Designed miniproteins, single chains, continued (3). Designs and how they scored, part 96

Each design is a single chain, and the fold is of that chain. pLDDT is the mean over its residues in the fold that is shown.

## One batch from the design tools (miniprotein)

Design m11532
Fold by ESMFold2-Fast:
Parts: C-alpha cells; sequence; structure tokens
Structure m11532 (fold): chain A 63 residues (1-63)
C-alpha cells in the first residue's frame, strides 16, 4: 500500500505552516479538517481520499 507515497504527494501541495497545523490537529485527535483537506487534495491528484488521509496521518506520526 502506497499510503506514505500518497501522503508525501499531498504534503507537497501544502505550505510548511499548513502541514504543521494539520499534523498537530491529527495528533490531538481532531481529524475533521485534515479529512476535508485530504479529500480536496485527493480529488486534485486523482487518488483515493482514504489513502490521502492515511498518508497525512502517517506523516503526522513520524514528526
Amino acid sequence: MSALEVGVAVANLLSPEERRRLAEEIRAGRTERARKVAAELAKQLGVDPEAAFEGLRVLASLG
């Protein structure tokens, strides 16, 4: 499963500031905005929205 690759592609569409904010929200258990952003960017990239969200969650856990 290429969730990490999808997460990196999605993260590259975000500013460093937005990436940091979403990572902090995910780690705090507040995933609503991260899911919305992942779905929007997944549509732009032509990828599965669940893969995009899982990718962002994995990147948030890595630091």
Scores: mean pLDDT 79

Design m11533
Fold by ESMFold2-Fast:
Structure m11533 (fold): chain A 56 residues (1-56)
Amino acid sequence: AELDAERAARVAELIRLANEALEAGMSTEDVGRAVAEAVRSGDLGLIRRAVAAKKA
């Protein structure tokens, strides 16, 4: 189904952002909290901003 494909794409993006955060030097605990917030809110913007802040 289209919704299943979109959900799978969002999960893949979340995994990619989590890996980028770890590579940027975020702790596994901080990455875990950012992922939990993204899942809870349904908004990947929070984890994207966290990764950007760590790289800046």
Scores: mean pLDDT 75

Design m11534
Fold by ESMFold2-Fast:
Structure m11534 (fold): chain A 68 residues (1-68)
Amino acid sequence: GVEEAAGRGGKGAAAAGADEETAYKAGRLAARAAGGDEEQQEKAGKGAAEGAKKGDPEEAERLAREAA
């Protein structure tokens, strides 16, 4: 679903060493690809960016998934 796709996008970006902006975009794009609306895309992006800021791919996955 949208939440799972958002989590995978955020985790992938953070695991690749992406910065907050790149993780934010990855979370948004993953949520959009799974059919998420604008609010879900925004929340997924913010969750992914927060996880990337902490330098933790598992946290990026969790925050993006839970936010979407």
Scores: mean pLDDT 80

Design m11535
Fold by ESMFold2-Fast:
Structure m11535 (fold): chain A 80 residues (1-80)
Amino acid sequence: EEARKIAVEYAREKYKDNPELAKLAESQAGGLARRHPDIKTEEEAKKLADEAIKNVENYEELSQRDMEAVRALLDAGDAA
């Protein structure tokens, strides 16, 4: 999936110096891209990456404990 690859790479590159945040950004970008498989353009992929980056920035506003809980939920996947 071209859009997913672009979004994940863009998000990862933003946080390449911080592997924990890079992993969160990749997870967020990958999830958003899966929800929007119709996105095929580079511009749309970058918008998904921007949302992923914004979500990671929101984690920095949480307490460290809350951020760890959110990360665990992302790693575990969605509860169906």
Scores: mean pLDDT 67

Design m11536
Fold by ESMFold2-Fast:
Structure m11536 (fold): chain A 80 residues (1-80)
Amino acid sequence: MEELERLRRELEEANRRFLALGEEAKAAGRDDAVRAGLEALAARAPEIEAAYEAGDLREALRLAIEAAREAAAAVEAALA
């Protein structure tokens, strides 16, 4: 229970960071940075879906957190 709650909070935080960076990139006219983040997220989607379909919610959440963090990092790297 506690571990799944922590993972859900981490996912929410990672998603908020990604969205905030995406909005900053849009405001700066850096559509290329937004696209880089979305591409990074899309690359991980099949793995997350597979884990979810297998009923491994813990693995699905961990992969989703990694995907969101990688997407945020991709936006940051593109903006640098």
Scores: mean pLDDT 84

Design m11537
Fold by ESMFold2-Fast:
Structure m11537 (fold): chain A 63 residues (1-63)
Amino acid sequence: SEEEKELEELVRKGVQAFKAGDYKTAAEYFRKASEVARKLGREDLAKGLDALSTLAEKQYEKA
């Protein structure tokens, strides 16, 4: 579906941002990916993506 393609792209962008050290951008992409995962009924994946977003946010805050 279009939503599944959006989810894959958001996760890909989040991972790339995280690898580049852009933790703020990574957190935003993982948060958006979590929302799409919930709309798809993939609750366990959504929780995992929320955790990744929180991890990226904490990494950004530590500077």
Scores: mean pLDDT 87

Design m11538
Fold by ESMFold2-Fast:
Structure m11538 (fold): chain A 62 residues (1-62)
Amino acid sequence: KKYLVRALEDQVAKKPDELSFKKGDELLIEKFLDDGKAYAKNLKTGEKGLVDVSKLELISEF
């Protein structure tokens, strides 16, 4: 199952496995992980990485 989400705030990657995004960017969640983290793709940049779920708003799931 895939989830389309929107960023509620900016994130700057601090580690190579983290994803950077800006407020309003749309991300595709590929997998939920432990500790409120997920693996996602930024649909604007095409990059993938770890995101904090608390910074995201659910738009749709399919």
Scores: mean pLDDT 82

Design m11539
Fold by ESMFold2-Fast:
Structure m11539 (fold): chain A 87 residues (1-87)
Amino acid sequence: SELLEVLEEARELLEEAIRLLRSDPEKALELMEKVIEMLEKYDPELAKGMRKVLEEVKRLLEEGRFDEAETLVRIALQEIRELIEKL
């Protein structure tokens, strides 16, 4: 399934974004943007949800609220993992 391959790559990119979130937040946000661009081609509704997460994470990082930003990315990652398990 093309969607399964996209979701697996999205999972890997989000795991990398979590690792970089505190040390390189700009790179973490770029990885999340890449996830959104990949999802827009295959699942526009999921991409829209991820865009809302990206905007909130961006705001939290600007406020120095790194723990809350990480929690939101981890929740998004868990949603991607659950979608993979259903396919």
Scores: mean pLDDT 88

Design m11540
Fold by ESMFold2-Fast:
Structure m11540 (fold): chain A 68 residues (1-68)
Amino acid sequence: SELEELLEKLEELVRNSKDPRVRAAARELQELIKEKGEEVDLELVKKAIEAIESGDFETASKYMKELK
C-alpha cells in the first residue's frame, strides 16, 4: 500500500540519514502515523517527508501539526 511505502521511506531516513535532525523528524512523523493509523492524510505525510528530505524542518513541523 502507499502507506507502507511511505513508512519504509521514513525508516530508511531514520536508519541512513547522516543528519540527526532528519532522523529525529522522521521518527516523529512515524509516531504520528502510528497514532492516526488508517485515518492519516497521505498527502500531508508526503509533503512532510519532502520537507524533511530538503532540510526544511519549519515546514515539516507545520505539516506534522496538521496531521495531529
Scores: mean pLDDT 84

Design m11541
Fold by ESMFold2-Fast:
Structure m11541 (fold): chain A 67 residues (1-67)
Amino acid sequence: SDLRQKLLKKIGEIIRIIGEIFDLELELKKEKDEKKKEELEKKIEELEKERKKLLEEMRKISEELEK
């Protein structure tokens, strides 16, 4: 099913984003410069928004697969 392939691709994208967030969170814990902390926090927020969007797209694909 093409829908299953799309779902697997979205899962892969989410895993990648989770990894990026994890790396940025690790950098944030080590960072002492306030400006760099703000930049890292903004990047994490953007990735969290992207992850939320991908999860919603996956939900729609899953609903279509249940039909």
Scores: mean pLDDT 84

Design m11542
Fold by ESMFold2-Fast:
Structure m11542 (fold): chain A 77 residues (1-77)
Amino acid sequence: HMEEKLKEIEKQYENILKSIEDSRKRVEADLPAWREKYGEETAREIAEGVIQALEDIANTLYKLDLERLKKEEERKK
């Protein structure tokens, strides 16, 4: 059932996106402390780097899941 597998992939991706949003909020909350400790530019680079890495991982996992689903459908047809 392709629709069920698509729903699972979409739910996993949505859960990852929610985790990234929670991470953004945490990064924003921690940012003032990082600025004080490491300076403005370093704090910003850390914040941007963390979010960028999480987004890249999420996008890669989503694409791999879709690729696997396409291969499974191709196998059954």
Scores: mean pLDDT 79

Design m11543
Fold by ESMFold2-Fast:
Structure m11543 (fold): chain A 63 residues (1-63)
Amino acid sequence: MSEEEFEEEVEDALYTMQLALAKRSGNLEEAIKIAKEAAEKSTNPEVRDFYKKLAEELEKELG
């Protein structure tokens, strides 16, 4: 196990928690912003694609 793997996992967990809090608060605009930011900052193509799709789904919920 590398320190690099740990840092990536922690970052993903933080974005997931922030998204859950924003959704719970009903602030879809903030959730979309967080998802887009996660997609842009992620170095893992699979994680990046996941957050891009999530942002698109949240935008559909917004209107």
Scores: mean pLDDT 69

Design m11544
Fold by ESMFold2-Fast:
Structure m11544 (fold): chain A 95 residues (1-95)
Amino acid sequence: RGQRALALTRQGMARLEREAQEQLAAMPKELLEAFLEGAREAAREAARDPERGEKRFRELTERAAQEILERGGDQHTANLLRKRMEEIRAEVLAE
């Protein structure tokens, strides 16, 4: 039962992620690229000044979520963009 519930949850998450991916693809590419590049810049700034970089990253992720919602995206789509921005930050900080 527990194992089946986890499998159903994973399937549900995969489906929501595909739907969020399709919604992101409907957003202006320039807007998405700007937020992803902003995340990269904030991560580089955090390597030199952790407080400033972290504040910039937080403000940028909040603005990204708001822009998605204002353009008719749902919360899952906003969360997917935030996740991508967090993945870019982790990649830059690992270098």
Scores: mean pLDDT 78

Design m11545
Fold by ESMFold2-Fast:
Structure m11545 (fold): chain A 63 residues (1-63)
Amino acid sequence: MKKEIEERLKKLEEKAKKLPPEKQSMIESMIKTIRKAIEAGDLETAKLLVELAEKYLESLEKE
């Protein structure tokens, strides 16, 4: 579980780098929160936050 969350988080970080700086701040904030959840051992919360961040990135790809 932890390894899967970390792999998904790395993909989010890679995609975030391609965003305009103004939109990077929000996704970077989400990434920080996910990292804190992982550090706290709350892998269930970390997984939910990763899913929310992924959905947010998908929404930014919409016109």
Scores: mean pLDDT 77

Design m11546
Fold by ESMFold2-Fast:
Structure m11546 (fold): chain A 77 residues (1-77)
Amino acid sequence: MSEALEYLKKGREYYHKGDAKKAIEYYEKALELDPNYAGAYHGLAKIYKELLGDEEKAEEYKKKAEEIRKKIEEEYE
């Protein structure tokens, strides 16, 4: 199993617990292992929007996740 996936799961766990700091830490660790991990950027967008109220940062991460997903879709097709 991918170590990046394990960090993504931990990020989701802390996000659901409302622990923004730890959720961000684990999502950033997932991105250190896989810089194109759209799920981690999506998780960061949710944290900044829902837990921190940083709409600008949330939109930045959301766009990054969408860009990565589109690139993967275009390369696969």
Scores: mean pLDDT 80

Design m11547
Fold by ESMFold2-Fast:
Structure m11547 (fold): chain A 67 residues (1-67)
Amino acid sequence: NAQAIDELVRALFNGDVEKAREALRKLGFDVPEDATLEEIKEKFAEYLSQLMQEAMDRAFARRKALE
């Protein structure tokens, strides 16, 4: 959810590890209770990269299907 992403970004910016863990869990990730801020950042970066790639792939596939 866009709200969970916003909460995670804010928590990461403020260095709030506990809120960052909670926000990442709301996005459907299994996050250890002792996960570090850096580990959360890495998982979030992977998630954003995957979402961007999937969105682009869907857009290009739709263009081909309409031909």
Scores: mean pLDDT 75

Design m11548
Fold by ESMFold2-Fast:
Parts: sequence; structure tokens; C-alpha cells
Structure m11548 (fold): chain A 68 residues (1-68)
Amino acid sequence: GKKEKAEKIAEYLKSFPGVEAKIVGDDTVEAEVKDDPTLIAGVVLGLIGDFPDAKVEVKGNKITVTVL
């Protein structure tokens, strides 16, 4: 279900150094890139490739992923 996909997305995001991720609600994951903002582009490209049924939004160093 959407919750299980959100959990997998959160685990994926946590695999990057300096990235914190949390599940918000059943279908939404929020991540924050703490140390290196150049990681944001790589993280987003990976999300688009591995989770094509998710909506990705970026605001500064924060990434929000919603399972569609």
C-alpha cells in the first residue's frame, strides 16, 4: 500500500549521508539534507528513477515525497 511505499522511500533517503527523513501521514515523506546541498540533485534523480509513482517537491534543503 501507500504506507509501505512511503516506508521504502524513507529508508532510501536515510541511506544518503547527512540526510534525515521522516514519514508524515500515510503517503508522505519529508527529508532534510543537513551537510551537503549538492546531494539534493542526485537524491531527487534517484527518487524519480526508483519511485516513478511519487510526487517530489524541493524547497531549499528540504525534499517532500508524496506517494500517488
Scores: mean pLDDT 81

Design m11549
Fold by ESMFold2-Fast:
Structure m11549 (fold): chain A 73 residues (1-73)
Amino acid sequence: SYVDQLHSLLTSIMGPAQAQQVVDGIMQAFRDNSPIDRIIAGLRAMLSDVPSATDDDIRRAIDLVRQIYDAFS
């Protein structure tokens, strides 16, 4: 699933515990009907502060979040 792909990507850059917290936060934001642009902005800002995250990692994470959103919209 796209959720599993997102968790796997985030685990590679921040470890499994922090990755799970981020995934849980994104899923909660979807349940709360938060705007997708706000979710993406928050994710981009957070990942930009992670030294191990490349621009390609950030792009892939955002793409996966959009794909998850489209699956539930």
Scores: mean pLDDT 85

Design m11550
Fold by ESMFold2-Fast:
Structure m11550 (fold): chain A 59 residues (1-59)
Amino acid sequence: AAALAATLAKLEALKADNIATTKAILDAQGASAAATAKALAALKANLDAFKAAITAALL
């Protein structure tokens, strides 16, 4: 549905904001580049899985 497509687009924007905020927090805490990259990759994977689950629920 068009309304859900708009919601998924908003979730993508929220994902970008969450990634940027998480990076800023980890940088402020002195996390290594490798640890930060791993945490951001895990966050992205979780958000992508959530979006996929919502999409599948409409089929």
Scores: mean pLDDT 78

Design m11551
Fold by ESMFold2-Fast:
Structure m11551 (fold): chain A 72 residues (1-72)
Amino acid sequence: MVPVLIGVRHDADLDPERVLEALRAAGARITGVRRLGDVLVVRAELEDPEAARRAVAAVPGVRAVAVTPVPA
């Protein structure tokens, strides 16, 4: 698994659990979550970062997704 930081820009009425559910369904292990206004920052371990990015991008109310590798 690869440690990553996932930045999600979203609508004000987005339920952050929708993003976390999408990540878990894609096989992510979530290790941290922070909400900073209209940005949700998720720290996770992923087997497939591209599949996880696509899963989050498909969530209604998500405007943009960035997946950044984090040094171990």
Scores: mean pLDDT 82

Design m11552
Fold by ESMFold2-Fast:
Structure m11552 (fold): chain A 59 residues (1-59)
Amino acid sequence: GELIAQLAKADGGLSEEELAEVLELIRAGRYDEAIELLMRKAGLSREEAENMVRALSTV
């Protein structure tokens, strides 16, 4: 959806499968791992990754 498009636009890299993995980590309460995955796969800064995890945790 829109979040996938925004992630792709911000860094050009997250696949649907990688975003699904991030969502699974958030649902499991594994926020640090979700942040690290976003930083590693999407090239986001820690601050950007933390903001994205916060946004995704409300979905």
Scores: mean pLDDT 72

Design m11553
Fold by ESMFold2-Fast:
Structure m11553 (fold): chain A 67 residues (1-67)
Amino acid sequence: MVKQAEELVREAKKFLEKGDYEQAERKLDEAVLLATQAYEQGDTKAASRILEEVARLRKEIEKGKEE
């Protein structure tokens, strides 16, 4: 789960760099689901790091949409 969530975050970053905010948000939503499942399975540190990165990227998307 953690590795798959990290891969989804990398894909989201690529879409964000292209200005494809809709696809970036979809990938981040999937990453949150997998990171939450990993947290529940005991991968708390890795999952928390992924969730923090997702929150940061979502803020960047919101700023991009307003400008």
Scores: mean pLDDT 82

Design m11554
Fold by ESMFold2-Fast:
Structure m11554 (fold): chain A 72 residues (1-72)
Amino acid sequence: NTEEALKLIEKAGVYAATGRYDEAIRYLEKALELIENEEAKKLIEKAIEYLRQGNSVEALKELKKAVEVLQK
């Protein structure tokens, strides 16, 4: 469900901002299982790719876009 996915994305954002990228990715993968919106899924997948590259700034931008899509 969308509310549960948003909470997981919020936790992932905190982990990403604090350099805990493995935890951030784990929470985002859980969020992907709860999301039906294809646009939001692609944004989260892109955020995961940035986190794997160590780029938290770009990852957080993609997560912000995903949250905005899910809150419509």
Scores: mean pLDDT 87

Design m11555
Fold by ESMFold2-Fast:
Structure m11555 (fold): chain A 60 residues (1-60)
Amino acid sequence: AGKTAVALKDYGPTTEDELFIRKGDTVTVLREVDEDWVEAQVNAGGAVGKVPKKYLKIVS
């Protein structure tokens, strides 16, 4: 099962495979892409994309 995280700040995508998140959004971390990036889903059933790990706080 993916880890639950909360967005620490807004992030706007710079490429089509990146995730738009707002500060306070709940995301499910699906997998680590590399050391600095994860693939996550915004809220249950929302958009999926890459987001920098530093923008997220793991909460579960």
Scores: mean pLDDT 79

Design m11556
Fold by ESMFold2-Fast:
Structure m11556 (fold): chain A 67 residues (1-67)
Amino acid sequence: KEELRKKLLEIIGEILRIIGEIFDLERELKKTTDEEKKEEIKKEIEELKKRLEELKEEMRRISEELK
């Protein structure tokens, strides 16, 4: 269980990091007037959101194992 708890903490840390990156990119998107750059930022946000969902699923799986 200790190894799974350490893995869970690592995943939580990664999730928090990605949430922070999404927040920073959304803030940058609001400041950006260039349409080409807006599309690049939107694409990056979508990739990060996809990664976030993958990590949430992994966290759920590990949490189930810790029961």
Scores: mean pLDDT 82

Design m11557
Fold by ESMFold2-Fast:
Structure m11557 (fold): chain A 99 residues (1-99)
Amino acid sequence: SPYFEEFRALFARFMAEVGRLARDSPVYEEVKRLLIEAARKIMEAKSVDEAYEIFKEFVQKLKELAAKVPDPETRERLLEVIDRAQKEFDELYEKYKAD
């Protein structure tokens, strides 16, 4: 599915950006474990619908970890990246449903 390929590409970019920003934070090991688990689940997903539900669950857990980042600037940047990704994935999913 072209939507599934686009979803995976967006997710790969999102994971790379989150990993980069979180690298020097005390939550990095927990973020890294969540990224690995989310990537595994999304690769095992049977449909775009399933991948989108996994993404939403992952985003909720990631927001909880981002909120624990002590540095306000790093925390704000992480939350901004997460919010942008949610919007991009919501838009992709709506296009998928309309097609």
Scores: mean pLDDT 85

Design m11558
Fold by ESMFold2-Fast:
Structure m11558 (fold): chain A 73 residues (1-73)
Amino acid sequence: SETIEKLKLGFEAYEITRAYIESLPEDKLQEYKADPEKAVKELTEFAERHLGDRADRQLIENAVRGAVIVKLL
């Protein structure tokens, strides 16, 4: 199912981003909390480097935004 495959890729992007956020030093966490759109932009670029051509940018950005909301806001 294409829907299930997209859900799995979204979850993978979310978990990669979540784990990365949890590894960041406090100064970087405060920077991202002060500017969530900067966090979404930079973390989307990070997740894209890890997923490559496996997922489209919109799917990755949506998953990253979810991780930012849950972990930083």
Scores: mean pLDDT 86

Design m11559
Fold by ESMFold2-Fast:
Structure m11559 (fold): chain A 76 residues (1-76)
Amino acid sequence: AEEYKKKGEEAEAKGDYRTAGKYYTVAGLEALEKGDYKTAAEYFEKALEYLRKAGADQLALDQVEGLAKYAKEKAK
């Protein structure tokens, strides 16, 4: 969780949005497995933002958006 978040921040600082999006997705999945739905939603939202900036394909964007919506619903 924290390790992957830090890797995402490092990639963002370098302008490597594709790598940042991937690391934030993994951080979100780890938070989701721990039942931390609020943190998972925040990480998936960041992942989605960076994957969009990187020009990721629609399937990848749809998958991460679905994870973000699921986590947000569970966080209520």
Scores: mean pLDDT 82

Design m11560
Fold by ESMFold2-Fast:
Structure m11560 (fold): chain A 72 residues (1-72)
Amino acid sequence: AEELEKKAEEYYKKGDYKKAGELYKKAGDIYLKQGDNIKASQYYGKASTAYYLAGDFEKAEEMLRKAIEAGK
């Protein structure tokens, strides 16, 4: 998970928000499988922001919903 987070940050810094969003989503999925709902919510939130900046509003909304659901 940590490796995906670092790669996501690198893509985000380069302005490749679509790839950053994909990697943050994968990190969220991994934390959700591990039962770490707090980190899952955090990384789905980061994925939502990245997709929003990429102009992919549908995926941004999907990730925001996942972040809210994980944070229950």
Scores: mean pLDDT 84

Design m11561
Fold by ESMFold2-Fast:
Structure m11561 (fold): chain A 66 residues (1-66)
Amino acid sequence: HMDMMMKLKMMDDMVKKVNDDSDKTGDDTSRRMTDTVGPVAGDSARDTQRYLGKQKSYDIRKQILS
């Protein structure tokens, strides 16, 4: 079994990766929506991707700590 400090480090690394990936996808989607539909649609797309990133982060924390 992993030491608790190792679990926390893995959790931080995985959460950071998921958040970085989500932010990158959100920025790309937001930019495309802004260019195609308008700034309101771009903002909405970014918010959706941020929300999904938070859900993935929560799941990772739950899996590592449980």
Scores: mean pLDDT 68

Design m11562
Fold by ESMFold2-Fast:
Structure m11562 (fold): chain A 94 residues (1-94)
Amino acid sequence: MEEALKHLEEGIKALQEGNYEEAVKHFERAVELAKDVDPELAARAWYLLGVAYEKMGDKEKAIEAYQKALDLARGWETAPLAVEAAVNLAILKK
């Protein structure tokens, strides 16, 4: 979990710096590390993957990532993240 959180944090930093490809790599690693042990962290990583792909113009991958974030969020109190993912999905599917 510490390694997954570290990748999530490094990905967020890369995303803020406009290094979207680097952000994607970190968020993918965070998902791999968290997927079966921390569904909340995995959902956050999927949501941020969607944001990074959207910034890169990869609409298809952004949609997939937001859908995975919503699927993982359904079992826990993640209302803000679920709302954001749902809004972004609605915008991308138009």
Scores: mean pLDDT 77

Design m11563
Fold by ESMFold2-Fast:
Structure m11563 (fold): chain A 61 residues (1-61)
Amino acid sequence: SRKAALAAAAGVLIVAGEIEAERFGDLEGAKADYRRAVELAEEAGDEETKERAERLLEEVE
């Protein structure tokens, strides 16, 4: 479904952000990916993924 695809995309962006922050020290890249993940998770109605992305965003701000 469209919502499942949005939720999956949000999950991929969370993983990408974690790699950027942890392996490359790219906090700006991580912030951008986490912000996009929040938007996609909200569109999907995936509250758990949205909350996870928001917490990760707070930790890199």
Scores: mean pLDDT 85

Design m11564
Fold by ESMFold2-Fast:
Structure m11564 (fold): chain A 60 residues (1-60)
Amino acid sequence: SSAEIEKLRKELDEVSKQITDLVNQARRTTDPEEKAKILEEIKALQDKANEIVKKIRALT
C-alpha cells in the first residue's frame, strides 16, 4: 500500500532526525556514563531505522 509506505517513510525521517540530535548531544557530552546512555539510545534508533527500511522493502 502506498499509504503504508508513506507512513513508514515519515517514521524513518523522524527516527533519522532523532539520531542526528542524539549524535550531536553525544559529541558535546563529557560525562562517560551519560555518553554511554546516549550511544545506547542511538543504537536502538539505528536498529529501529533498519527495521523500517526492511518493512518498506517488503511492501513491494
Scores: mean pLDDT 87

Design m11565
Fold by ESMFold2-Fast:
Structure m11565 (fold): chain A 59 residues (1-59)
Amino acid sequence: MEHLMEGAKAFREGRYEEAAELFRRALEEHPSPVALRLLADVYAKLGREEEAARLRAEA
């Protein structure tokens, strides 16, 4: 859960690369549809639309 909170903070601060890494770690520990959608939003911000679409399909 710590990684999810840190990821959300990084996302709010515009640190999208860090947010993506933190959300990936959060998903490995505690899979969650919310975390999948947040990671998809981060990938969309980074221009990784293909990965974002895959994550949304899983959520």
Scores: mean pLDDT 78

Design m11566
Fold by ESMFold2-Fast:
Parts: C-alpha cells; structure tokens; sequence
Structure m11566 (fold): chain A 60 residues (1-60)
C-alpha cells in the first residue's frame, strides 16, 4: 500500500542515517539509539507499532 511504501522509505532513510553516524563517530551504541529513535518517530507518525515499521522496512 502507499502507507507501507512511505514507511519503508522512511525506515531506509533512518538506517542510512544511523550507519553514517556509526562510521563518523565509531560509536555503534549511539548509532543504534538514533536508529531506534527514528523508527519510533516513524511509528508515531503513521500510527503503527515500532515492530511493524521494522517488518515493513525489512532492515536485514
């Protein structure tokens, strides 16, 4: 659906941001925290659970 496409795109963006932070700082924990915060923001924006955002985003 259109909503799932938007969520997937947002999740991909969040993942790229977290990976970039990890490379720049060498701090995987801070990068993971940022990634989790972004996924929570996406979940709140689209009215879904964080788990649903992870599933739609396919992250791995």
Amino acid sequence: SKKEEEIRKAADEAFREAVRLAHETGNAQEAQKLGNERLKEIAEKYGVSVDEVREIGGKL
Scores: mean pLDDT 80

Design m11567
Fold by ESMFold2-Fast:
Structure m11567 (fold): chain A 60 residues (1-60)
Amino acid sequence: MEEELEELRKKAEQAIANKDYKTAAELYMELGRILAKQGKYDEAIELFQKAQELFEKAGK
């Protein structure tokens, strides 16, 4: 689980570096879902907010 979270974060960072904000947003949503399932709702909310910001950036 933690290794999967780290790998998803790396993929999200690479997507941002490539200006692929849609992919980065989708990866942050997946991270948020995993954390929510673990009961870490505060961290999940932060990741969902980050994903929303990235989706807005991708749509502009």
Scores: mean pLDDT 81

Design m11568
Fold by ESMFold2-Fast:
Structure m11568 (fold): chain A 74 residues (1-74)
Amino acid sequence: SHSLAVGIAAALIGIGAEFLAEKGGDPERARADAEAALELAEEAIRNAESEGAVAVAELGRELAERALEAAEKA
């Protein structure tokens, strides 16, 4: 479903943002990617039509929030 695809995208972008925050020297980009991932995760949660889609979207949100915290501490 569209919601499931968006949730997966949010999770992947969140993972990438956390990696950039921890390894790279670009906290601004890491923060922007984390914020984008969070927005996608929230959209996926709102549009979720199954428990599985909600679970994936919530995982995406958790990963995005973790990435945002990492970027803010950099």
Scores: mean pLDDT 81

Design m11569
Fold by ESMFold2-Fast:
Structure m11569 (fold): chain A 68 residues (1-68)
Amino acid sequence: PSKEEIDREVEEALVLIQIAITKLYIEKHPDDPRVEEVKKLIDEAEKYLENGDIEKARKFATEAGKLA
């Protein structure tokens, strides 16, 4: 694979890891009032990731992680 392809796969993997960590955080803090907002951001990140929009997925995953 090209370096560009490897870099893209790494970015995708990092987004998936960020989403997984954030999901674990909200599972541990179910009574946190930010949980619903974090879930919404995770849903957006997953939707963009599924559609191949890695850049937008990263943006929403990062926002979810910052809020959590």
Scores: mean pLDDT 80

Design m11570
Fold by ESMFold2-Fast:
Structure m11570 (fold): chain A 111 residues (1-111)
Amino acid sequence: MKKEEADKEFQKGVDAYYAGKYEEAIEHFKKAIELSGGKDARAWNNLGLALYELGKYEEAVKAYEKAIALDPDDAIAWGNLSVAYRKLGEEEKAEEYHKKALELAKKLGIR
């Protein structure tokens, strides 16, 4: 039941995000994270995306780092982390994490 509730909140967050309602998306993704006990890597990554769209790049980085801690093979999350660090002027970190994203995508056959 909690997993189904977390999945519903995640989907509401996705719907709000694509509607451009980023603050509403953040609330739903945070609810999905709470219902999962902090273990929903997808919700952490999408929380980061919504924070990024609001220009909250430092908070987006923290959310992406949580996603990567749960799913270190998520090439998309590594790519998002790279882009957020570039917005913060952290070019060396951005390049390192971009390289990590490419290596993971190549290993998994995603090009």
Scores: mean pLDDT 88

